Designed miniproteins, single chains, continued (3). Designs and how they scored, part 46

Each design is a single chain, and the fold is of that chain. pLDDT is the mean over its residues in the fold that is shown.

## One batch from the design tools (miniprotein)

Design m9583
Fold by ESMFold2-Fast:
Structure m9583 (fold): chain A 93 residues (1-93)
Amino acid sequence: AVQVTMTDKTSTEDKVTATASATNLTEAQNVMVQVTLTKDGKNVALAGKILYLKKGETREVTVEANADKGQTIKATASTASGEASATGTVTRA
């Protein structure tokens, strides 16, 4: 099993920085973390990284993407046995 959360997001006029935290809740395994930016249900950008996580280990993936206030960002953490996702709305600081 795996868990993912999306931490604070900040954006300028046209960019957002988002951090996704993935935690492995089972024995050590590879976890694929993907971050997708969406606007009105359409995918705008996708970034992905494979992390090797030990049991109980949490690791962050930070992405910077072109985005406007109000757009949706989603992080997904996937393993062979399942996935978890977290979604948030882009805000300005």
Scores: mean pLDDT 72

Design m9584
Fold by ESMFold2-Fast:
Structure m9584 (fold): chain A 86 residues (1-86)
Amino acid sequence: KKEAEEKLKQLEITLEAYEEFLAIRSLEEEKELEEEIRKNSTEEEIKAFEEGRKLALYSWFDPETAKELLAELEKEKEELKKKLEE
């Protein structure tokens, strides 16, 4: 179950970062969030965070592709949560 737990954690980071970047109203908030994540995260967690940031950027440029990718990540997260609860 360790691999499923780690993957779930990374998916949660990616989805949380996506939501945070969509909600950011100022450059100061974006910089503060990035610094906090980089200071307290592993290399893998930072990578998951950057994937969420890229997804948020794509939502403004290519919303259809971003919507499909988001749906896939949400589905994978729910499947992993269900597997871990068994």
Scores: mean pLDDT 73

Design m9585
Fold by ESMFold2-Fast:
Structure m9585 (fold): chain A 97 residues (1-97)
Amino acid sequence: MAGVEADQAARRAELLRAAAENFEKAGELALAGGPVSKVAAYVTAAALLLAEAGEPELALEVIRAGEEIERAARAGDLERARRIMEEAVRRIREAAA
């Protein structure tokens, strides 16, 4: 295997894993009624990591998903909030595979 290709793939995989972890933390914090500013920080971190990984469309999707999770959680629809979080995290992990 060419070392450059392997290093690039490993870096992309690390960025995607970090993005999924940050978005999962954002969703869990929103479901727990945590600070809006901290939820937004985790969503922003996930989006920036996705953009760096070459997934700009997915970055925009997680920003929208983060807004929908916050709206659903604030309205007391925790089932909808969890579903949105799980779908977005799944899509990030699929991009890492």
Scores: mean pLDDT 84

Design m9586
Fold by ESMFold2-Fast:
Structure m9586 (fold): chain A 65 residues (1-65)
Amino acid sequence: MEELEEATALLVAVMKALGDELEIELVDGRLRVTVKNASEENRQEALNIVNSIAKEAGLGPAVLV
């Protein structure tokens, strides 16, 4: 859980540096990803990155909202 929070904070910081508006929520053992003001391609890239983090943390697959 603590490692997941650190990974999520780093991901948000990286996406913010790239100009993307990224929001991540943990609900029922899954990460829910919302990307604001981004193209569909950027939303899919964010989902892929979050899925990698979720897999390393032992969570279920992330979902794009």
Scores: mean pLDDT 69

Design m9587
Fold by ESMFold2-Fast:
Structure m9587 (fold): chain A 71 residues (1-71)
Amino acid sequence: AEAEKLAAALSEDEKLGILQIGSELVKNGKTPSGVDDLEVLKELLERIKENPELAEKAKEKIEKKLEEALK
């Protein structure tokens, strides 16, 4: 799938950035640069979340974004 190809092509830092930001962007109906379709973004997030190490690294950054959203 297109999302699988994108996930494989991304560096760990890029995957982490998409994981932390992408969940909020999907919720808000936005797309990041390089991802034109929200469905592709959703699938990409699922593929990245399958890696528990990346999910753990993203946790603190996701929490920080939630704190900013609550301000």
Scores: mean pLDDT 56

Design m9588
Fold by ESMFold2-Fast:
Structure m9588 (fold): chain A 111 residues (1-111)
Amino acid sequence: SRAAQLERELATSPTDLGGAGDELMALAQEAVRETIGDEYEVAALYFRPAADGPELTILVVDKNNNYKGSVVLTLDAEVRLVSVEAEGKDGVTSEQLEEMGRLLVERLAAA
């Protein structure tokens, strides 16, 4: 229900993330710090409605704002992870990014 609400809000106003975007960003920041480390942050978060399910793209940076990786999560209507694509660099692994993405989706489904 919360993910469906976030999908509707972001689909109708993709440039106005308001309270829904702030909540999603907070969950993503928490997931990054728990799975990758407190030296890393979410630089940007993009939501894209798609025919095969909504996509959530998360860009991860270090404390100096250097790009360290990205993850693209494809979700179904029930906020279940359908697919994950991750790319990490400079000590951030694709496995850590995938774990972060899975944790975020679990928390979105619970909210």
Scores: mean pLDDT 74

Design m9589
Fold by ESMFold2-Fast:
Structure m9589 (fold): chain A 97 residues (1-97)
Amino acid sequence: HVDEAIRDVEKAIEALKEGNYEEALKYAQRALDHATRAYSEAWERGDVEAAEHFRRAIEHLQRAIEILNQPNPDVDEALKHLEEALEHARRAREILA
């Protein structure tokens, strides 16, 4: 699920930069689902450090989704949260490798 979460965050960032808020929201929601599953798997395996990074990615994805669901969303703020989610997901992948 970690590679799927990373891919979907990257797609959300690309869609948002292109002004496609609907696509960005869909990919962010998919990334949240994958990150949540990755978090549960890491926790179950005792990979506490990886799980903590997935938890941070989840928090940032939830914030980006909240922003994108607002009328006239703050695109720059949503983008920052998506980029933070991507960084945490990548860090978790490095720990799990």
Scores: mean pLDDT 89

Design m9590
Fold by ESMFold2-Fast:
Structure m9590 (fold): chain A 55 residues (1-55)
Amino acid sequence: ARAAELRALVDELTKNADDGVKAHELGQRIAELAADELAADPSALNLGGTAKDPP
């Protein structure tokens, strides 16, 4: 489900390539969701890391 939302944001970014401000905002949202999805997948990171505080 979260992967589908990431894909939708990427599609929105492509549609709004001419709007630099909106493209930048969408890029930040994608990065945040991607980091959250990675943390939720135990096989994508260290086994069972307690990632609660971002950089």
Scores: mean pLDDT 67

Design m9591
Fold by ESMFold2-Fast:
Structure m9591 (fold): chain A 119 residues (1-119)
Amino acid sequence: MTTITESGGGTVAAGGSVTLTRTATGGDVVGMGWMAEAPSGGARSVASISRSGKVGYDSRVAGRFTITWDRAAKTATLNMNDLQLEDTATYYGVAFSSSEANGAASMVFGDGVQVTVVA
């Protein structure tokens, strides 16, 4: 079973920066990422990183956000730079696991961290 612990977030001025961190332990974690859920509803993928080091970003955050994964520490970090009002959301850490016994990938979500961007 994969356990996720999250930290970071808060209220930030537009143009500012926030760092979100999470630790995922247990299971066979093959990738890590973040999803954002806006206050108006609707969830979207923000960033992902695989065990092989392949990274992916949503086009709206590409060039502003950076995801890293320290596999030895089992900790992923999302550096959020040049924040915009539309980045206001609850950010959910996601761990991708290669278990179950049939080899199917599963997704485990953290409890979420609120980021609020103000003018």
Scores: mean pLDDT 76

Design m9592
Fold by ESMFold2-Fast:
Structure m9592 (fold): chain A 87 residues (1-87)
Amino acid sequence: SLARRALELYLEALKLVSENPDDPAARAEAERLVAEAMELMLATPEEELIAAVAEYLETVKGADAEEVEAAKEGTRRIVADIRAAAA
């Protein structure tokens, strides 16, 4: 789904900057990935983005219900921030 692709791109971007904090090339690539993720997020219903994050945490990371609920709330805030930045 587009929601899952957006999440995967965003997580890849976070990993790049975390592992290469002082590398301008890694930052440029991370910014490109974030921009692509934002385009997909803006094209995707918010409910589908929240569902994709929940499914990823439950199935890939084995997160418990409390962690999943916290991540859903965090995702709503991130989507709101992206929407505000895109306006």
Scores: mean pLDDT 76

Design m9593
Fold by ESMFold2-Fast:
Structure m9593 (fold): chain A 92 residues (1-92)
Amino acid sequence: MNLLRATGLTIRAIGLMLEGDYDGAEADAREALALDPDYASAWLMLADVLEAQGRTAEAERYRRLAAEKEAAWFASLSPEQQALAEGLRRSS
């Protein structure tokens, strides 16, 4: 949808988390997802915020959603691109 704005909101959410403003970080992460629900990094950011708030079950749910979004993106790649992405994951 609007990846550039979603990216900016996710970066601001990181800054808010560093300041201890988890409520503000959650709001920014949720707005980023409203703009681009396929943006896996925003799902991971929301999960990290929820974990910091002690909302562990919700955090794990959103980490699974992030993995599903990444898997859908991976499935859209060519076989050559898939091999490169898989090699990168195994290296980390």
Scores: mean pLDDT 76

Design m9594
Fold by ESMFold2-Fast:
Structure m9594 (fold): chain A 74 residues (1-74)
Amino acid sequence: SVEELERLLDRAVEAYKAGKMDETRALLVEIFRRTTSGKVKEKVHELFLAIADGSPLEQVEKLAEEARKALREA
């Protein structure tokens, strides 16, 4: 469900804040795998790249909110 995918997204952001990079990546991959929305896949991929590049938390949180919006619109 959309609510379950939103919870995975919230957990990914929390894991990132805690420096748990393997858990963060695994949670984003799970969202990417489970969603059928191309827009959600696109936004989760952008978030994955920002995290891989070590982007500031503000940018990561902004991209996470864009992914959440895409989940709700799917």
Scores: mean pLDDT 85

Design m9595
Fold by ESMFold2-Fast:
Structure m9595 (fold): chain A 90 residues (1-90)
Amino acid sequence: MDERALVLPNEKVREFLLSRGLPEVVTLPQAALALLQYLVDNKLLILDKDANLVDLSGTLLQEIFGKERMSVTEALEALRRIIEEEGVVV
């Protein structure tokens, strides 16, 4: 399932992935890697105990997920859910 090519109807998720240099048709692993790289590149990881929280305040990801803070695991799960529930297999 995770390697299927998907067209995303969610405009903000598509905008985010395109901004990271991904094509309009993406796989879930490509989207997950782009999310993780974005968190690292923009220093959104809270460097405290376990470094598993991210601050999404003022980012496109806050608009996509509707949350200012979440764990890395929650962010990956939210992205996976959006892609699996809203993505169209091509």
Scores: mean pLDDT 72

Design m9596
Fold by ESMFold2-Fast:
Structure m9596 (fold): chain A 80 residues (1-80)
Amino acid sequence: MKLMEALVTSDREKAERWAEEKRAQGYQTFVVRLKDVTEEEAKQTVKDIARILGAELVGIEFEDVDDKEVYIVLGIREKP
């Protein structure tokens, strides 16, 4: 079973730092850039990806989100 954590942010540097920290912890990371989406639409996108991948969504962090552009950072690993 796979575990997934996510960050939703409009701050590119926060997205990059979070991805680096998750890679250091043994996660595979993916970044999706979306334009003209709400925080709720971004949240739904994360949930949909988790369902498609059969991953257990541990949590979603939201930081400095605006509706013009968001980065969704996904961290995926095998459950211990």
Scores: mean pLDDT 82

Design m9597
Fold by ESMFold2-Fast:
Structure m9597 (fold): chain A 65 residues (1-65)
Amino acid sequence: AATANAILKAAGEVINKKGIAGVTAASLADIAKSVGVSIATLYKHFGSKAALVKAAINAGFASLP
């Protein structure tokens, strides 16, 4: 889905710049805002921060160091 892919891409950019440790509650709010969705919508798509991080890496939007 377009919304899920946009969230994954934004999350991947955070991971690539700041690492997995940079994905905080504040960064999730920023990701949601940048995509134009609510935090609730982000959690509806991925359920948790850990699931979002895993999905972004598996989708190729982020790489491990």
Scores: mean pLDDT 77

Design m9598
Fold by ESMFold2-Fast:
Structure m9598 (fold): chain A 68 residues (1-68)
Amino acid sequence: SDDELLRGYREALETLRQAYKDKPFEEFKEVLDRVVTHFSKRVGEGSPLDKKIREYAQKLADEKKQES
């Protein structure tokens, strides 16, 4: 389901954030962008689910940048 996919996606991104917590923002952003691109293509670029995926990734990127 979309809810299960979004939950798994958020858990995966939180795991990524923790793995990169002591890494520069630029390294985190590079890996984050690759993961987002992969999921975007899988769910359909420009779909409502793709928008939610990108919004959550942007939130994590913004939080990481503020912590740097």
Scores: mean pLDDT 82

Design m9599
Fold by ESMFold2-Fast:
Structure m9599 (fold): chain A 74 residues (1-74)
Amino acid sequence: SSALERQRRHFRLLVEHAAREALEKKLSLEEVEAMYKALRDMIEEEFADDPETRAELLAYLEEVYERVVAELEK
């Protein structure tokens, strides 16, 4: 549905915003891990009744997390 697409897009933007902030502020790996866990918990809670969208957004969060960690390790 359009509402589900809007929610999915909103969370993708939230993840991208968090990633940008982590890189701009040069957060520690511990702080990035804490942010990752917080976002994971939010996705688990918000999409508890939609396992397909939950899995998709968690996979996206993992992908973004890996990119942020790689950039911070430079």
Scores: mean pLDDT 84

Design m9600
Fold by ESMFold2-Fast:
Structure m9600 (fold): chain A 75 residues (1-75)
Amino acid sequence: GLEEQAAQAIEALIRAAETYVRLKKEDPEQGEKARATLEALRDAVERGFSAHPDLLARVQAAIDEALAKAEAEAK
């Protein structure tokens, strides 16, 4: 149920975050589109899990970790 949906949301957001960080440096125009996609996905997750603060916090932490890791790897 909801746990599986949270796991899928985390997976999608991690991919979007990694794509954004990569494209930001390789292709700024595509990076802007990837950023918009990431922001839209984050907004949808916040709305979808607003009644489940524990799951929302877990998703948010996973995204922040993925962004930090991608930025560190990109240097």
Scores: mean pLDDT 80

Design m9601
Fold by ESMFold2-Fast:
Structure m9601 (fold): chain A 88 residues (1-88)
Amino acid sequence: KERLIEEVVRALLTDLLRSWGVSPEQAERIAEELLRDPEAAARRLVEEGLFTPEQAEALREFVEEARRLAEEVYEKGGEELLEKLLKG
């Protein structure tokens, strides 16, 4: 359950970051950091000059919302529906 939800959130974050012009490798690293500790990761990204405080806040909110969405999808259709969302 948790592993699949984390994978879905990571994929959604990576897509968002890539749409902001972040490289695939950097997007994957940032997504992993945000999944582990959204507040600490957001703070670090601002300190490194990669994002503005507003962008970092948007990423933190996105992680929370994406997790809620993935949990809702799991409740409605279980692991199979989450896997379909991840593959789509």
Scores: mean pLDDT 77

Design m9602
Fold by ESMFold2-Fast:
Structure m9602 (fold): chain A 60 residues (1-60)
Amino acid sequence: MEEHVEAIRAYLESRGIVPRDWRDLALMAAAYIEDSELAALGFADRAEFEATLRYLDSLA
């Protein structure tokens, strides 16, 4: 889980997006990360990605 959070953050930062908090991180990830990019970020499938977004929302 923690490795996936850092992968999301690094990806968004590479796009010029710097989330302010956990909620913003979850919202930006959902908005900017496409299904075609999930494998490169270390996700097995969309369900694992959505579980990570739910985890981030729980931290907000």
Scores: mean pLDDT 79

Design m9603
Fold by ESMFold2-Fast:
Structure m9603 (fold): chain A 69 residues (1-69)
Amino acid sequence: MEEAEKIYREAVERLRRLLDEGSTPEEIEAEADRYVRKLEELGDDIGAGMVYVHAAVAVLVLRKKREKE
């Protein structure tokens, strides 16, 4: 459990950092996919699903930023 929680926390921090740095949706999706794979290997499919949700929100925010140039 602590192992999966640590990976999940690291994923959220990384996605937030990519968002702050103005990375592309593709970059966020690629990073999220890596963490999802790690969580799935640990049997934490709920955590993997939550990383997908965080990535989807981050992509939505980036697309909104794109609308502002």
Scores: mean pLDDT 79

Design m9604
Fold by ESMFold2-Fast:
Structure m9604 (fold): chain A 87 residues (1-87)
Amino acid sequence: STLTDKAFEKFQKDYDLLLETKPSSLKIYCGETLPAKKLKSYQLDARAYAEFCLVPEEEHKEFVQKAVDYMVEREKQLCKERPELCE
C-alpha cells in the first residue's frame, strides 16, 4: 500500500544515514551466509520499525522481507567499499 511504500522509503533513508554516520556500530557481517541469529535480529528490527511507522498488520510480512533484503544488500555493498568494517 501507499503507507507501506512510504514507510519503506523512510526506512531506506534512515538506514543509509546510519551506515554513513555510524557504520562501525553495526557489526557488519560479510560472510557467505548470513548467520541465523543475525537474520533473526534483522527481522525483529524490521518488524519493530514497521510497528513504529504504523504499517498495516497485514503488510508487516512484506515490509519485513523488503527491509531485511535492503539491509543485507546495503551491508554487502559497504563491505566491498569498506572491508575494514566487516568481520
Scores: mean pLDDT 78

Design m9605
Fold by ESMFold2-Fast:
Order: sequence, then structure tokens, then C-alpha cells
Structure m9605 (fold): chain A 60 residues (1-60)
Amino acid sequence: SAAQAALEATRAKSEGLLKKTAEYFEKDTPDARALSLQMTQGLVDSDLAGAERQAAKLAE
């Protein structure tokens, strides 16, 4: 169904963002930890697009 496809697309995007969060966490620095928390907070408090924009900035 269209709803099922939308949920699976959202899940794939969430998994991508979580993978990026893990990469920053692996650096084991206070800054990397703070950035990981900001990405996680974005997924909770804002929509996925907001978290994705934040992750893109961190990748620069």
C-alpha cells in the first residue's frame, strides 16, 4: 500500500541518520557526543527533514 511504502521510506531515512549519528559518536569526544545528541533530538522534536538538514551541515 501507499501508506506501507511511505513508512518504509521514512524508516530507511531514519536508519541513515542513525548511522551518521553513530559515526560522530565513534570519535569519543565531547563535541561528537553533543552532535550525536543534536541529531537524535532532531528526530524526536522536529521532523525528519530538520534532522537531515542538521546531519548535512555536520558532514561539511
Scores: mean pLDDT 63

Design m9606
Fold by ESMFold2-Fast:
Structure m9606 (fold): chain A 74 residues (1-74)
Amino acid sequence: AMAAVREAMRAAGEAAMKELGLTADDTPTQEQKDAITLAVGRAVAAAMGRPAPKSAEEALALIREVAAELLAAA
């Protein structure tokens, strides 16, 4: 479960970066960071059976909560 959630986050982040035309060498803008955060948060919500976040701020809060939960479950 922990590995699957982390993999979902990684895959969603990579997919969002690809959609935005970003590579590892690019420095994303705040708008691009928000889009990536929202995509990752939605993937985490789906993997954990939680409601999808509606904003990048909600997505970031969910990612932080899930990261803390995953660390506690280790």
Scores: mean pLDDT 76

Design m9607
Fold by ESMFold2-Fast:
Structure m9607 (fold): chain A 65 residues (1-65)
Amino acid sequence: MSPRQQELVDLLLESRKLGGVGFNFGNNDALKKGNELLLQALKLESTLSDEEREQVYEETNKRLN
């Protein structure tokens, strides 16, 4: 994967982790940080091709257990 694809995978995984903590435990700082990372991920995703986004999706799902 390209460096941008790897960055997007890392952003999506960290956003998911922080969002889960914030949602489940009422941690507003974790929710805020998770949302910031999600917005950064969406901006980065918009610069990728459909094929590159599919590779990111596959890798992200592989790491989500």
Scores: mean pLDDT 77

Design m9608
Fold by ESMFold2-Fast:
Structure m9608 (fold): chain A 63 residues (1-63)
Amino acid sequence: AAIVAAVAATYGAVLSVEARPGGFVVTLAPNPAVSSSVVALTPSYTAAVTVTPSSTTVIISPA
């Protein structure tokens, strides 16, 4: 929950959230300020960010 909120605050409008064991998949509206990258959110979690012209997807998993 807190990690998903942090992603939304950083990357923009959240379209959907899928909870998974050990992590989350967050789909966001397209944001030109965001590039595809892997970001450490905390020592316990990593976010893999994939940007396409139609959407931004963030996969949050244990580090």
Scores: mean pLDDT 60

Design m9609
Fold by ESMFold2-Fast:
Structure m9609 (fold): chain A 72 residues (1-72)
Amino acid sequence: SMEALEEASRVMRGLAEGFKIVEEVLEEEGIKLSGSTFIRIASRVGMEIADNPEMSREEAKELARKLIKEAL
């Protein structure tokens, strides 16, 4: 259905953005995470972006920083 394709597209875009944002934050802060921890955090940020399309990139970066700090 069109609704299912729209939902899948939204989730895929959110996940792609979440992975980019978390990678950028890790590079900016000089932090290294295990691959599994990186995927977990990036996926959570991505899903939050997908569920809240009005979320700014700066708000998403703040969420990423919070989750990274909690994982350390």
Scores: mean pLDDT 87

Design m9610
Fold by ESMFold2-Fast:
Structure m9610 (fold): chain A 91 residues (1-91)
Amino acid sequence: SMREEMLRELRELEEVVRNAERQIMLPYEGKAPPLANSTILRLAAQAQEALERARAIYRESTDPALRERAREVAERAQRVLETVDRLGRGE
């Protein structure tokens, strides 16, 4: 069903966003060196795709639970993009 497909996609997007968030946090925790430019660009691309797809799910779904999860994914992806932008500026 479309609902099951959207749920599967949301789980994949949640994993993508979680991995991006973790990669950003690791350097700040002293567990990784500063992010390479190639990594920053990859994280930005992944977050942008997740944001666009989550927004599409939010618009297409009538299920309140799916819409809430899609909103959370979109908000988290947007925060990753904002953080990546700041890192690119040396902030």
Scores: mean pLDDT 84

Design m9611
Fold by ESMFold2-Fast:
Structure m9611 (fold): chain A 73 residues (1-73)
Amino acid sequence: MEKAREFRDKVVEALEKAGVSPEDLALITMTLALGVRAGDLKSALEDVLNIARKLGFPEELIEEIRKIGEEYL
């Protein structure tokens, strides 16, 4: 589904621009891929936001991810 791929690609782009570590990027992308596979993009977004907060991501980055979710979901 094109919308799910666009959502994933935009989230990855935001994380890369923010200089997120390769390990944190891998964890977020795996979480997102599992949610996309399950067909629940809203739940995938919530899981990603929860992990980002636990990893100590800046609030600005967390809000950017949320806005991407609102745009594509």
Scores: mean pLDDT 77

Design m9612
Fold by ESMFold2-Fast:
Structure m9612 (fold): chain A 120 residues (1-120)
Amino acid sequence: MEHVRELARSLIDFLKKALEFLEKVIEKIENPEDQSRLKALLDRVKAKIDELQRLLDEGAPVSEILRALIEALRDMKELIDFAIEVLKKENPEKYQEEIDRLEHLKNVLDEAIKTLEKLL
């Protein structure tokens, strides 16, 4: 599977940028229970990205990299889904820009997961 490592690096860069945006979104959340849960999901995604980077750096097998990448994308999707739910519950008008951006990111992740699962 040529180019899988390059694809994984590109998706890691995408995920890191998405995490930066999500960190800013989470800081705006007023409900402390929802904010705490979002922070826990964020930390889980960060850990998965760190694992994926280590696998790439160590030259792990392509199948292991693909599996780790799909896991990271799924965890990111779960984080985004919950963030959208929280923002819509608190104030959809105030957070319209954040919601629109997160829904776009979710669509990109859904397509990436679907595509990568076909490569397994």
Scores: mean pLDDT 87

Design m9613
Fold by ESMFold2-Fast:
Structure m9613 (fold): chain A 82 residues (1-82)
Amino acid sequence: SMEELIEKGKKVFSEELREVGEKEGMVSEEAIEEAAKKAAEYAAEKLLNPEEGMTSEEFQQEVADIAFGTYKEKAKKIKEEE
């Protein structure tokens, strides 16, 4: 189901984003949760309704861009509020 795909995606993406954040010294649980959720929802939607002509590599890159982009933006905003 869509809900199961989203939950699985959130777990995978949050784990990956946490590792990246730890290496860069900008770990934020709030940013990780937000980014993982957005990436998981996007991935689930695309997996259930694939775009014609989109390659697996293009799909993977789009998901990664959403995950990392959202995390970076949210983490920077949180740091600016400190």
Scores: mean pLDDT 78

Design m9614
Fold by ESMFold2-Fast:
Structure m9614 (fold): chain A 90 residues (1-90)
Amino acid sequence: SEKELEESLHEKAKEALEKAAEEIKKDEKGRPIADKMMEAFEKEKDKSVEDVLAAVSRVAGLAGKTEVGDLARGAVGQAVAEVEEFKKKL
């Protein structure tokens, strides 16, 4: 069903985004942005997976310094790619 599909996509997005947050947190300057990304995920968790990923991507873009912003966008981009690959198998 569409509901079971959406639940599976949300679970995959959570796993991928938590992994992205851990990569970003390896930079001390990345910890605040990683925390805000996960807050955005929790706030939007009842929405579509597309809305969740869009909200987290928007927060990643707010990292302040270009270096941390590039790291955050790269990590979130990988998470989005993983969710899209998972979706193709469903």
Scores: mean pLDDT 79

Design m9615
Fold by ESMFold2-Fast:
Structure m9615 (fold): chain A 67 residues (1-67)
Amino acid sequence: DAATERARALAREALKHATSPGAKAALEFAAAPGVHAGQLGAALEVALEVETDPKAKALLEEALAAL
């Protein structure tokens, strides 16, 4: 749906700014077209926990709020 696609687009944008290997792995999973909203939310939460880049964190928070 539109909320899931918006969150996925924000995850792809966050991936461009992500610096943590764990955040990058979680975001690559989140950006995949077969991932359901619940799996997407869990992956975004994992990325947010380990990421330190302020722009990536802001995009991750926006993505979670979109779900």
Scores: mean pLDDT 82

Design m9616
Fold by ESMFold2-Fast:
Structure m9616 (fold): chain A 70 residues (1-70)
Amino acid sequence: SAEAKAAAEQFTATGQGGIEKALQSEEAVKELQRLEEDARQAAEEMAGDPVVKAALQAVAERAQAERARL
């Protein structure tokens, strides 16, 4: 639905900003791990909405990938 797409876009944008801020932090590893865990938890809770769940999973995967590069 249009509402699910809008919610997914909002979660993606919020996650992107959070990851960028975490990368500039002195505790980047801890902040990225927290973002990954929070996004995975949110995706689990959104199991009934595949579009929003996929967006949250993508945020978690990006946080994990950025942490792995540090």
Scores: mean pLDDT 81

Design m9617
Fold by ESMFold2-Fast:
Structure m9617 (fold): chain A 64 residues (1-64)
Amino acid sequence: SRAEAEARMEEGERRGALAAARGDADGLVKSAQVVAEAYRELGNDEKAERVLASAREAAAKIKA
């Protein structure tokens, strides 16, 4: 449902913020995948792609 997708997105965003604070590149990308899937379920493919691109860029900087 929409409410379940929104809740999953919110939780994924919280996990992503924690991963970023910890310098956890893999955790950042995994949490972004959860958020992106929720955005696609809500019909927002553009936002889903932006979330993934942003997370991959941040993860690359952590791994550098």
Scores: mean pLDDT 84

Design m9618
Fold by ESMFold2-Fast:
Structure m9618 (fold): chain A 81 residues (1-81)
Amino acid sequence: SNDEIVEKLEKEFKKLLKKWEKEYSEEDVKKARSAFVVAIQLIKAGASKEEVIKAMEEKLKKLKVPKELAEELLKLVEESL
């Protein structure tokens, strides 16, 4: 179910946040979190994997999230969908 996907993603995201807090600025981590919130909202709404990933990519690009941080977040969501 979508609820199980969301719970798993939120748990894995919290683990990545601990890693990112050591490697990136608070501002960049907040920007990545904003893209993650978009993904969670779309998954809850029943959006396709392709729609979720596209929306995240657009948000990450617009916010100018560092490439490596953006790639780690996208990989988490892609592997969970």
Scores: mean pLDDT 86

